# Designs tried in a protein design run: designed miniproteins, single chains. Part 46

Each design is a single chain, and the fold is of that chain. pLDDT is the mean over its residues in the fold that is shown.

## One batch from the design tools (miniprotein)

Design m1684
Fold by ESMFold2-Fast:
Structure m1684 (fold): chain A 59 residues (1-59)
Amino acid sequence: GSSDSRGLIDKGEEYLARGDYVQATYYYTQARLEALRSGDYDSVDRALEGLRRVHELSE
């Protein structure tokens, strides 16, 4: 479904590309939580990479 970890990462990437760091942080955070809940460690790593990129660009 559209609510899986990958879909949330895709939303984070979309908002990051727009410079919307608040929404990007929200979606990457939700992706990480969902990935941890489901044991999807690839998506955990991708969400963390997204959060690091937001941090670097928002400062």
Scores: mean pLDDT 83

Design m1685
Fold by ESMFold2-Fast:
Structure m1685 (fold): chain A 61 residues (1-61)
Amino acid sequence: HMTREEAMDKFGLELQKLADKAQAELAARGNTPEARAEVTKRFIEESKKIQDKIDAELAAS
C-alpha cells in the first residue's frame, strides 16, 4: 500500500534517473542546440509520464 511519502520518494528517484539519462544523451550528442531542445522536450514528456504512473499507483493503493 503506497503512501504519499513513498510516492514522493519514488518520483524523486525516477526524476534523478531521467536527469542522468538526459545528461548522458546530451554528452553523446555533443551538447548542440538541437540536442538540448530535443532532450529538454523529451525530459518534460517523460517526467509527466513518471508522475502519471506514480499517481496511478498511489490511487490503486
Scores: mean pLDDT 81

Design m1686
Fold by ESMFold2-Fast:
Structure m1686 (fold): chain A 58 residues (1-58)
Amino acid sequence: MEAREELLRLIGEILRLIGEELDIELANPEPDEEAQKKLEELEERKKELMEELRRLEV
């Protein structure tokens, strides 16, 4: 158990990504091609961080 700061960093980064997704959705209720690409990139990175978070918990 040394991962307390690492867990908080991962959670914080995931929350920041969620915030960015919400900002994009609020600014673009019907997202254009560029907005869709950004949303996909954020979702992909969020999945990676969630997997790392799960690994630390298990």
Scores: mean pLDDT 76

Design m1687
Fold by ESMFold2-Fast:
Structure m1687 (fold): chain A 104 residues (1-104)
Amino acid sequence: KIEELIEEIEKIIKEIVEKAEISEEELDKLVDLFEEILKLAPELIKELLKDAADTEHARFMKEIFEALEKGDYEKAKKIILEYLEKLIKKAQESKNLPPLKLIK
């Protein structure tokens, strides 16, 4: 079940990065998926974040889950947006992708 949620998150992120477009609905969907993971495996997530490598990806994941644990969905959404913008920028530097669009 957790693997299915991770797969859905990865699919949405891949589509966003390839298109360089982020919608309000996609952001809300990502928040919901991260919250579902936290609800299903809070102790596992806590342990994984504790042992996480000191990478930018691990820091974003930690901040997202911390915001969701506090019920701060607006902050979680903002952190997800910042992470997606960084992924798009890295992809644009590696590939000739169109400029970022935030839609809706």
Scores: mean pLDDT 73

Design m1688
Fold by ESMFold2-Fast:
Structure m1688 (fold): chain A 60 residues (1-60)
Amino acid sequence: GPEIYQAVSDFEARTPEHLSLKKGEKVELVADLGPAYLVVRSLATGEVGIVPKSHLEKVA
């Protein structure tokens, strides 16, 4: 199944390419951009964007 991550803290997007998340929100991995960032899809909204790996933990 899809790789699922959960936000460990709030993240506020500073650019249109980033995705804002609230602590506890779950996202699906779309692409790994390397050591610092993931492209993810919100399971709540279906929106896609870039989130720092430091704000996410893998749950599935």
Scores: mean pLDDT 87

Design m1689
Fold by ESMFold2-Fast:
Structure m1689 (fold): chain A 70 residues (1-70)
Amino acid sequence: SLLDEVDRLAEETAKRLGQKIVSKEVEVRGDLVTVTYTLEDGSKIVAEGIRITIGGKEGVLRFVYELPAP
């Protein structure tokens, strides 16, 4: 799923930074979905997208914002 792809990208980014993801929060506001991943050092990786439903298929178009390296 698109959410699984976002999770994978966040894990890859965390590994590159030498950090572990300690929490994940999902916020849904209407058609907007924001996923925030908090790292051990308090840094955050934020993914934002629009939740869509087409022909009974749900998906999220994503924008990924990566915080600068620690």
Scores: mean pLDDT 66

Design m1690
Fold by ESMFold2-Fast:
Structure m1690 (fold): chain A 92 residues (1-92)
Amino acid sequence: MLEELEREALRHAELAAEALKAGDVAAAEAHAAKALEALRKLAEAGAPRERLAEVYLEMATLLAEAAVEAGLISAEEAAEALAALRAQLAAL
């Protein structure tokens, strides 16, 4: 059960990243929403906080890398955003 929800979250994050690189913002938003829904279901199913943080950070990393490749943000901005997210998740 948990492994299926984790795979669903990461799969939709990958699809969102590919859509973003292709310039399909609507598809990227739709897949990102599905990835977050799968992550919420993973939390509701009792996944450990540490694992939720790892999955969320992996999803965020995929999207940040795609945003850099699409020219939406710089690599420096992506690195700073991911560092800030990692710090926020560690504080939870």
Scores: mean pLDDT 84

Design m1691
Fold by ESMFold2-Fast:
Structure m1691 (fold): chain A 57 residues (1-57)
Amino acid sequence: MTREQELEGIRQAIIENTGSERAAELAVKAREAYREGRQDEARRLGRQALKEGGYKG
């Protein structure tokens, strides 16, 4: 699976599970930030995605 396909898969899974486009957008940004070496930003965006989607950690 390519990186583009992986990110789209993550986005679709989050939208399907939470109904929140915002949570999906934040999760995709978190994954990209992590891959770019911005670990602190990735963690921050990941936490925001969980809050927006109502996920239990």
Scores: mean pLDDT 75

Design m1692
Fold by ESMFold2-Fast:
Structure m1692 (fold): chain A 77 residues (1-77)
Amino acid sequence: LEELLEQAKSEDEETQLEALRQLAEKGHLDELSRALRERIAKSTDVEFLARLGEIAAEAGLEDERNLALRKIIELLS
């Protein structure tokens, strides 16, 4: 778990996304929620935010999915 949380903080976007997907697959939804919220708050990359929203949606985290979508709308507005 700790290794996945550190990977989710990586500067490499693909490493972050892979770690987040593994948190979802292993059922670490509380940790996934926290990591997604932190990544969404810090990101200004629309494509990366869209992928974060997809991971949230696949995991059933509707609040985090909506947070990612709202940030995308704000960046595109």
Scores: mean pLDDT 80

Design m1693
Fold by ESMFold2-Fast:
Parts: C-alpha cells; structure tokens; sequence
Structure m1693 (fold): chain A 69 residues (1-69)
C-alpha cells in the first residue's frame, strides 16, 4: 500500500520517496491533502523537516491510511 510505504520512507528519512508514495496513496484513496499536511510535505521535499515535524507528518499519514481503510 502506497500510504504504508510513505510512512516507512518518512521513518527512514527518505523524504523524496515518502512524498512520491504519499501523493500516489492519496490519489488512490481519493483523499484530499489539507493545508497543514501540505506545508509539512513541502518542508519534507526541501529537506527542512525538524524531528518534531517529521513525527507530525508520520501521524498525519497514519490518519490518512486509516481513512483509506
């Protein structure tokens, strides 16, 4: 599942892979990306996530995964 792969990539610090899988998982599930999560995704793509922001993005991706189920 693409959202599960996104979460794993975030945990591994592979933000490029995480952003790709998150985008695909959201399209497959038909879920919108909210403004707060979008800001975290932009920071991830720029390599600017703090550890706290990474944990928040993981939490939000897990919430999206639950909605997709």
Amino acid sequence: EDLEKAIEALKNGDYKTAVEYLGRGLREAGLPLDDETALLVIKASQGKLTPEERDELIKRAEELLERAR
Scores: mean pLDDT 78

Design m1694
Fold by ESMFold2-Fast:
Structure m1694 (fold): chain A 60 residues (1-60)
Amino acid sequence: DKKKQQQLIDQMGERAGKSAEQASKQGLMSLPPEQAYELGRKAGIQNAKYFLAQEEAKKK
């Protein structure tokens, strides 16, 4: 289901973004929280897309 795949991508992006934002707030990153969130979200989205592409490649 393409809608469930998009939901997974959105959830992984949001989770990664919030984790990066928290790291920024804790002083673990030099980036402001909003910039850390955007970078983390992009990384999470790319990881989710890569994972889904690998799963589709395994499907017979």
Scores: mean pLDDT 79

Design m1695
Fold by ESMFold2-Fast:
Structure m1695 (fold): chain A 65 residues (1-65)
Amino acid sequence: MEKLLEKLREKIREAVREKDAFSLAAVEVGLAAGLTAAKSAGDEKTAEEFQKLLDEAQEALDKIL
């Protein structure tokens, strides 16, 4: 799980650097799915990490658009 979260963080940073709104939107979809899965599994710590990244990706997308 941590490796997946780190990969998603890298994708957000890369998309922000490239001002790639499409890649940011795609990452948001993946993060939302991961958040839902973590919540369904009762993994509150993983859900919190996905929520933080989702908020970060959404804020970055809003700044680009």
Scores: mean pLDDT 78

Design m1696
Fold by ESMFold2-Fast:
Structure m1696 (fold): chain A 63 residues (1-63)
Amino acid sequence: TEEARRRLDEIARRIAEATGLSFETARRLVEAVIAGGTRGLSGDIPPEFAAAIEEAERLVAEL
């Protein structure tokens, strides 16, 4: 829904601000978390992405 898309954009914006990632990167991370996993990013995830993923999981849980 449009409401859900706006919520995702808000979350992505907050993650970008908190982690220094670009909005586009943060938006993709939020989508991956909602899709039920970040396994595509598993393995050697850079620490900066690990922090962003944790933040995305926290914020998505509030939806």
Scores: mean pLDDT 67

Design m1697
Fold by ESMFold2-Fast:
Structure m1697 (fold): chain A 118 residues (1-118)
Amino acid sequence: SISLTESGGGTYPEGGSVTLTSKASGFDFSKALVSWWRQAPGELPRLVASISADGKKKWYAPEVEGRATISVDFEKKTATLTLTNLQREDTATYYTVASTTDGGPKLVFGEGVELTVV
C-alpha cells in the first residue's frame, strides 16, 4: 500500500542528460525527507541527493554537484533527479528512499531503475 516506483532509466550517451522520476503511493512527500541513492556494479550504495519535506533544503554529493538537480512535485507525488553532462561513472541502479512520519516513523525504499551511460 505504501511504495516508491522509479522510472526514466535506460541507456544514455556520455555528455547527455537524464531525468529520473519516483512516484509515491500511500504517503505524501510533504511529510518525508526524500533521497536519491545509486549503486554501481560491485560497489556499496551511495547517497546522490536529498530534499527536505518543505523542499527548502537540498544536498548533493560532491561527484554530482553542479550537474544534478533534485525536486519534488507535491501535488503529483513525484520526486525527480536530473543529471546533466553524464559520465560513464553515473552507470548504476538509482532508487529513492523516503524517511516519513506518515502513519509513524519509517523508511520507504524504491525498487530502483537502471541507468547505463555509453
Scores: mean pLDDT 87

Design m1698
Fold by ESMFold2-Fast:
Structure m1698 (fold): chain A 89 residues (1-89)
Amino acid sequence: MSEAEKLIEERAKDAKSVIAYSRDGAAALMAVVLAVSLGLPAGVVEMDVEEFLKRYDVEETVRTEHYEIHFARLPDGTLAVGITPLSDL
């Protein structure tokens, strides 16, 4: 498991669902596959980091070897995960 996958898993365990926000299909797919493996409903929204930061109150930002990840918890128990490849920053 990559560092990014581990960070998402640790935060998703208390969530009711996960929605991945990214313009990178591989990053979005990684988060969806992980959520499904945890038995959680998952969704994908194509969105850049600037739009994500305008729409959601980010509670935590972490940087890994390949990704910058923003986490926001929604009132309905959804974990919103904004994932941006470092090459796109």
Scores: mean pLDDT 81

Design m1699
Fold by ESMFold2-Fast:
Structure m1699 (fold): chain A 66 residues (1-66)
Amino acid sequence: MEEEIDHEVEISLLIIKGVVAEKAGDYDTAIKYYREALELVRERYGPDHPVAQALEKKIEELEKKK
């Protein structure tokens, strides 16, 4: 038995932490949290999931701001 709800909570918290860091201008920290969320989304839902695609685009945008 795998706890699906814990993975959803982890993904949501990582995305929230990423957004908070991004709004603070801490792009390194934002990228770190978005990458961790992306890995979990890919493992649980696959790389074609809309959230995975959104996280990939966000990471690319933030990497260009450095």
Scores: mean pLDDT 79

Design m1700
Fold by ESMFold2-Fast:
Structure m1700 (fold): chain A 74 residues (1-74)
Amino acid sequence: MEVTPEDVAEILEKHGFKVLEITENKVVAEKGDAKITVTIDGNHVRIEVEGKIDPETLVQIAKDLIAKGADVTL
């Protein structure tokens, strides 16, 4: 099953991020001084972070994405 940009946005919002942009294959969100970009390529999801995010929060986001069927790369 393919993860959708909407699934990614819901996961990011669940972890307190404000979604700034949703496209066909990309979601951009922010929380405090941190900005996160999630790129979707089929079942592969790439997470890019600008600024400082708590490592525990990143691990939880990755786990939620894996639970949706994504293969996650940081």
Scores: mean pLDDT 82

Design m1701
Fold by ESMFold2-Fast:
Structure m1701 (fold): chain A 119 residues (1-119)
Amino acid sequence: GKEAAEGALRGGEGAERGGGVGGAAAGGGAGGAGAGGGKEGERAGREAAERGARAGGERGRRAAESGLEGGRALREKWGKELGSQLAGGVAATAGAMSGAGGAGEEAGRGGAIAGYRAS
């Protein structure tokens, strides 16, 4: 367990500083796009998730995937407007996973607005 954890920390240092923030932003964007709905929002969400995976390695991938799925779920259960509002919370969670907390929340708000307008 310890060697695997240490390997992950060493391998991810550069990716965590740039990629962690990028991953949180991608997660927030993906969440907002998913929450906004429509073909455009879903497409933008998938693109953001793919960018997050490339930029942030495993942490960025998890943040982007979590954001996109959370945004879709919020839209499906609460509709476009409320789903977009709640996407910020999903983005904050994804940001915490990538070590970027506040950046995830800010990206989630921006993504929610963009997703709402894209739909």
Scores: mean pLDDT 50

Design m1702
Fold by ESMFold2-Fast:
Structure m1702 (fold): chain A 70 residues (1-70)
Amino acid sequence: KLDEIAKKYGINGPTARSELADGDVVELKVAGSSAGEGPTEYVLLHRTADGKERIKVYKDGKLVYEEEKE
C-alpha cells in the first residue's frame, strides 16, 4: 500500500529499506531531490515488530498525510 499512496502524491523514486535494532522496518520512497538539499518529497512507511504500520507523506518538508494500520 506504500506504492498506492506514493503514486497518489506523485512520488515515484526507488524504495530504500532499513531494519531497526528493535525489529521495526522503515521503508522510504523519494520523488527525487537535488543534491545537497535532502528529500523534500517522500513517503515513509514504519512497520513495527508487533505488526502495526504507519505511513507518512511529506511535501516541501511538511507532513501532509498520515495513516496507521494494524
Scores: mean pLDDT 71

Design m1703
Fold by ESMFold2-Fast:
Structure m1703 (fold): chain A 62 residues (1-62)
Amino acid sequence: MEEALERMRKALERLQQATSPADIDDEAVRELVRAAKELMDAGLTPQEVGEIVRRLREELAA
């Protein structure tokens, strides 16, 4: 679970560095999806995963 959270954070950090949609790293998108799936497989709901993504985005924006 901690590994999935770390993977999600790194993927969001990479996506935040894109200046336009064309600059979005496809690997970062795949890692984000993979991390979300790992969290859901660990018993989290899609809603709980969404809250984690929101919180990580807020941390990275600060």
Scores: mean pLDDT 73

Design m1704
Fold by ESMFold2-Fast:
Structure m1704 (fold): chain A 81 residues (1-81)
Amino acid sequence: VSDLSNRLLRNSRRSVDRARQLSNTGSIDDQRQAYASLLSSSRLAQRLSDQLGSQDARDLADEARRGALDAYRRYLDQLSS
């Protein structure tokens, strides 16, 4: 695995963790930001998984995708309240 791929995975993990923290604040803007960040991280992790065959990258992509869906649902719920 290249140094770049390792850095991208670490950065994606940190982005997912930060986005989950934003989602936990409960504001509508935080949910919107979390959704965008989690989608971006999911796409990058999926590409790394496809390129490297990495289970860690696949797990991160799946986690980020689920997190994005959850943030989006919370965003819609707050808009409808």
Scores: mean pLDDT 81

Design m1705
Fold by ESMFold2-Fast:
Structure m1705 (fold): chain A 56 residues (1-56)
Amino acid sequence: RLEELVKEIIERIKQAKTLAEMHRVFREAVARAKLPREELIEVGLKVGKVMLDKFL
């Protein structure tokens, strides 16, 4: 389910040590999942918030 994918990406991002690693994790997870446009936007918004919070 979408929520499970978001949780997986967030956990990996929290453990990332560099911005490049974080970007790679997100890109690989998105490429692996065949998501429709609406779901891609939802994942991007939720993951983006966590990334922003990590680097504030």
Scores: mean pLDDT 72

Design m1706
Fold by ESMFold2-Fast:
Structure m1706 (fold): chain A 56 residues (1-56)
Amino acid sequence: GLGTRLAAHELGLSEEQVREMVERYRAGESYAAIAREFGISPRQARGAVEAVELLD
């Protein structure tokens, strides 16, 4: 959806990677753990998940 596409573009990641981040967050992983795995900040991880939740 739109949130996934915007987050992918903003972070320089694929839409598949953004979907994986959201699934990991829904499974109970912290933003800090997700951010470390994808090489981004915890704030960026939160922003990506929030974009998907609000726009998709």
Scores: mean pLDDT 84

Design m1707
Fold by ESMFold2-Fast:
Formats: sequence, structure tokens, C-alpha cells
Structure m1707 (fold): chain A 69 residues (1-69)
Amino acid sequence: SREELVERIRELLRRAGVSDEHIDRLIAAILAGDWEEVNRLLVEAVVRYGMSAEEAEELARLARELAAL
């Protein structure tokens, strides 16, 4: 479900140390289909918060799944 995917994305990003404000912006961009903004915020999460390559790959999978709903 949408709610389950949103919560999984939130939990992954919180575990990586990403701020709630940044998480909310990223989820909003995914739901809006704004892939330019999603890419910008994803790069920021990696560079600013130190998200690992494995975490980023999992996030990308979940984001595509959420966007397909």
C-alpha cells in the first residue's frame, strides 16, 4: 500500500540520519512525480547525511514502487 511504502521510506531515511524535513520533501517529490527534485534531494541525502550506496539503492527501489501506485 502507499502508506506502507511511505513508512518504509521514512524508516530507511531516519536510520540514515536524514532530517524529517528533508524526508517530507523527498516523499512529496516522489508522489508528485518530480524526478528532477527527487534526484536533487537524493544526492543531498548522500552528500549531506552520508547515506550509503546500499541505502540509496534501496531508496531508489522503494521510490519507483511508490511512484507506480
Scores: mean pLDDT 83

Design m1708
Fold by ESMFold2-Fast:
Structure m1708 (fold): chain A 82 residues (1-82)
Amino acid sequence: MEEELERKKREILELLDEAVERLLAKAEENRELVDPEEVRAFVEAQRPAAYEYILNKDWSLEEAEEMIEELRRMLAAGEASR
């Protein structure tokens, strides 16, 4: 079970990294509306805390699966409008 949770945590981190890259790309595309450097600085400041939370949280398998599904849904929704 712990081994399975570690694999799911890794998936969450990978999906988070993908979401961040897409967010930064979108900020660059919309630089007239947002400052890409401010978005990047915000993300870089928050990323270590988010990683620490994900790695150190006492996840249940269900909670980890729900997070993975939520991240995948968010990524899919972002793609639908491109």
Scores: mean pLDDT 75

Design m1709
Fold by ESMFold2-Fast:
Structure m1709 (fold): chain A 61 residues (1-61)
Amino acid sequence: MSEREKLNLEIVKAANEGIETGDSEKTEEEIEKLLLEMGLEPERAREIAKRAAESVKRISE
């Protein structure tokens, strides 16, 4: 399994943990960090992490 595949699994894990805990801020930070490790542009990583955290918040409500 490639490092990129491992990082994708960590992103899914972070999102699931956010749904369980309701901590969308922590989910946003963890996903942004993982996306940066995947080599995404910082602006793009922040945008994706924010959208993911918004989705987690909606599911946990």
Scores: mean pLDDT 76

Design m1710
Fold by ESMFold2-Fast:
Structure m1710 (fold): chain A 84 residues (1-84)
Amino acid sequence: MEARRAAEAGFRAGAYEALGDEEKAAAARAKAEEYAARSEDPEVARKAMEIGYEAGRKAAESESEEERERIAREAEREIEELLA
């Protein structure tokens, strides 16, 4: 549960950073770190956060809704495989 929350917050941090919103990116990053630290496996949760962060950056840089949905689905799959 917490690892997935860390990934979601990581996604927001990556997206905000790519859009140049440093304050929102910092807030989302702090929340992601908090969820990761509270996870039963903080190391795995931090990896999920990193997957989310990278996906968020790519989604914000993408030019289409279809591409953003594809990026989100790929990240979700990687997180599910990591947490299995």
Scores: mean pLDDT 82

Design m1711
Fold by ESMFold2-Fast:
Structure m1711 (fold): chain A 58 residues (1-58)
Amino acid sequence: SLKSKIINHIMQNYKLSDQRAREIVDAAEGLRIALGLPNSLLQPLALMFADVEVTYAG
């Protein structure tokens, strides 16, 4: 699924755990649904959340 592909992308490129990558994608999906945004914005939203996570985790 698209969601699984985004989770794997985050794990590989951001070096986050499976659990944390799933939480990020779930949060992005929740925001996308709440704002009525199209599925095409799921990946950009999830990557934005992953960028914030790695920036402020250090």
Scores: mean pLDDT 85

Design m1712
Fold by ESMFold2-Fast:
Structure m1712 (fold): chain A 61 residues (1-61)
Amino acid sequence: SMREALLAISRSVIEAARERGEPVEYNSDEELIEKANELISRELKEAVDKAIEEQKKRLEE
């Protein structure tokens, strides 16, 4: 189900943050999803911006 997919992805995101030493805590599935979404939004935007710049360099070469 969509909810199960969201929970699995959210847990992976939080676990990656913890491995980097970022103390992220949650007491419910809703908090887990919310906190993971904030992390994903931040890191995804940074990763997308970087990927766009690399693609521009590759295509202009």
Scores: mean pLDDT 75

Design m1713
Fold by ESMFold2-Fast:
Structure m1713 (fold): chain A 72 residues (1-72)
Amino acid sequence: SHLEEAERHLALAAVLAGDNEEVLELLSKAGRALRQGDYEAAIKYLEEALKLVTDPRAAEAIRRAIEAIKAI
């Protein structure tokens, strides 16, 4: 499902974000919003994380999570 796909990309982004505490906090908030069915809030948190992330693989995982949520 698109929800499971979004959760998988979000988990990968968290692993790849490393020690970036601001990005990890935003990914955590996005995951909570996603589990609560607040897809608009989840996308907003992911877009904010995307502005702060430096690892290009983490950025790609965040973009894939956003696309998966938009497909729900």
Scores: mean pLDDT 87

Design m1714
Fold by ESMFold2-Fast:
Structure m1714 (fold): chain A 58 residues (1-58)
Amino acid sequence: SEAELEAAKERLRALLESKGEPEVAAGAVQAIDALAAADGDTAGLRFAEWLIREAERA
């Protein structure tokens, strides 16, 4: 779960940075970390996966 969360965060960061959005990437990772701290790694992972899908559509 923790390894999956870290992998998802890295994938999201790379994807957003490739689109020229490094500040958005930093903010998104911070939001994922805050959610994981509050509601657990599974909640953080689901949010990260949703953000990856949204970024892929954009």
Scores: mean pLDDT 82

Design m1715
Fold by ESMFold2-Fast:
Structure m1715 (fold): chain A 65 residues (1-65)
Amino acid sequence: SLERGLFEALARMTGAVMGVEIRVEFRGDTVVVTISNGSEEDKEKAAEILKKAAEGLGYRLEVRF
């Protein structure tokens, strides 16, 4: 879907900009993101960006560090 592709693209760009590794898994209307290889502060900032994106696209976000 378009929404799925947009979220995956945003997650990839967020990881590149923030210097963290982001893995994305879709489970129905929930997006599970695993954020690794970065400071705790950068991981939290990445999670906040992805949470707002997920909400805007109609997904619930689950974050794993």
Scores: mean pLDDT 84

Design m1716
Fold by ESMFold2-Fast:
Structure m1716 (fold): chain A 64 residues (1-64)
Amino acid sequence: YEAEGNYEAAGEHYRQLGEVYEKQGRNELAAEYYYKAFDAYARAGQASSPLTLESVRKAQELGY
């Protein structure tokens, strides 16, 4: 039912949105998108990858 490539691409997209919102000082939105990136990467089987770990760290730092 679910394709791994879709989750990896979604993770990249959400990570970029998190970075954009973080740069705009919109920390609550940035945290949401970084967490969505983490979730997408984890679903892609990349739970321990540097991008996955950075995404969850950023979400926690910004108020998730």
Scores: mean pLDDT 77

Design m1717
Fold by ESMFold2-Fast:
Structure m1717 (fold): chain A 84 residues (1-84)
Amino acid sequence: DPNLEIGKAAGDAAYQKALELGVDEETARRIGEVAVNAGKAGYTPEQIAEAVKREALRLGIPEDVSQEIGDAALKAAKEVEKKL
């Protein structure tokens, strides 16, 4: 399922970037889940990245950090989409 592959790649990238930026594991996992669910729903890479950023902001993560997490999700989603 292309949508699942895109969502999983975005979720893994968001999770890893969140951890690198000092976000706790529970919060990072929750952000990754949003990306997977957005992918399953057929969201574009840009829409997945926006959903990730919005969830990070909602969870109290600073705007600059939330943007960087969203950018990581966008990059991973686009790389997988290009290969499908």
Scores: mean pLDDT 87

Design m1718
Fold by ESMFold2-Fast:
Structure m1718 (fold): chain A 62 residues (1-62)
Amino acid sequence: APSEEVLEAEIELSLARMKLAIVKIKIKREGRTPELEEELKKAEREVEEAEERLRRLKEEEA
């Protein structure tokens, strides 16, 4: 059922947000390095992609 895919997408978004939080904690502890700046950009992109995927799936459910 489409609801299963929506649930999986919500879980994936939650995991992406958790990864972003971890990177922000690393920056707070270690300071901003070029490596952590790249990890931050990647994590922010993963969250955006997961949010777009979830939105698209919910639009298809309507």
Scores: mean pLDDT 81

Design m1719
Fold by ESMFold2-Fast:
Structure m1719 (fold): chain A 81 residues (1-81)
Amino acid sequence: MRERIRAALEKLREVTKDDPELQKIVDEMLAAVEAGDLARARELLSRLFEKAQTMPEEKRQEVLRLISEVQAALDELEAAR
């Protein structure tokens, strides 16, 4: 599960490399996941989702897909506890 979350976040980092604000959110989410702070990761995911809504449609679709992958993996990880 953490590997799946990390892979999705690394892809998010790559597709948002031209946006410093989104990069910061993704980097903070990676740190939260590594620390096992799932509540912080969810807060940051919500902020990332909000910022993604302001992006151009094509890039927004890819970012939202990756956000959904992270959310699903976080939900599965919490359910397994």
Scores: mean pLDDT 78

Design m1720
Fold by ESMFold2-Fast:
Structure m1720 (fold): chain A 86 residues (1-86)
Amino acid sequence: MNEKLKKAIKETILMVNLGKSKEEIIERLKELGIEEEIAENLVTLFDPSAPKEEKEKALEYIYKNYDLDEELKEELENVVNIANSA
């Protein structure tokens, strides 16, 4: 589970930085075995146009469905900060 989520996170960031559409990102994440609802929340979390409240809810939803280690949590926080500052 964590390995799939970690890969999905990296793919989401890459695709957002490449300017891929929300629909393209969701389809890619589904190919990686991520459920659509989780994929939608990952897209929201890394979308620079998404409201802070929606991003917070998306992150909580991901944490509720996955038992994340400290390394992955740090990667999420660092990556979100990088994506939002770009």
Scores: mean pLDDT 73

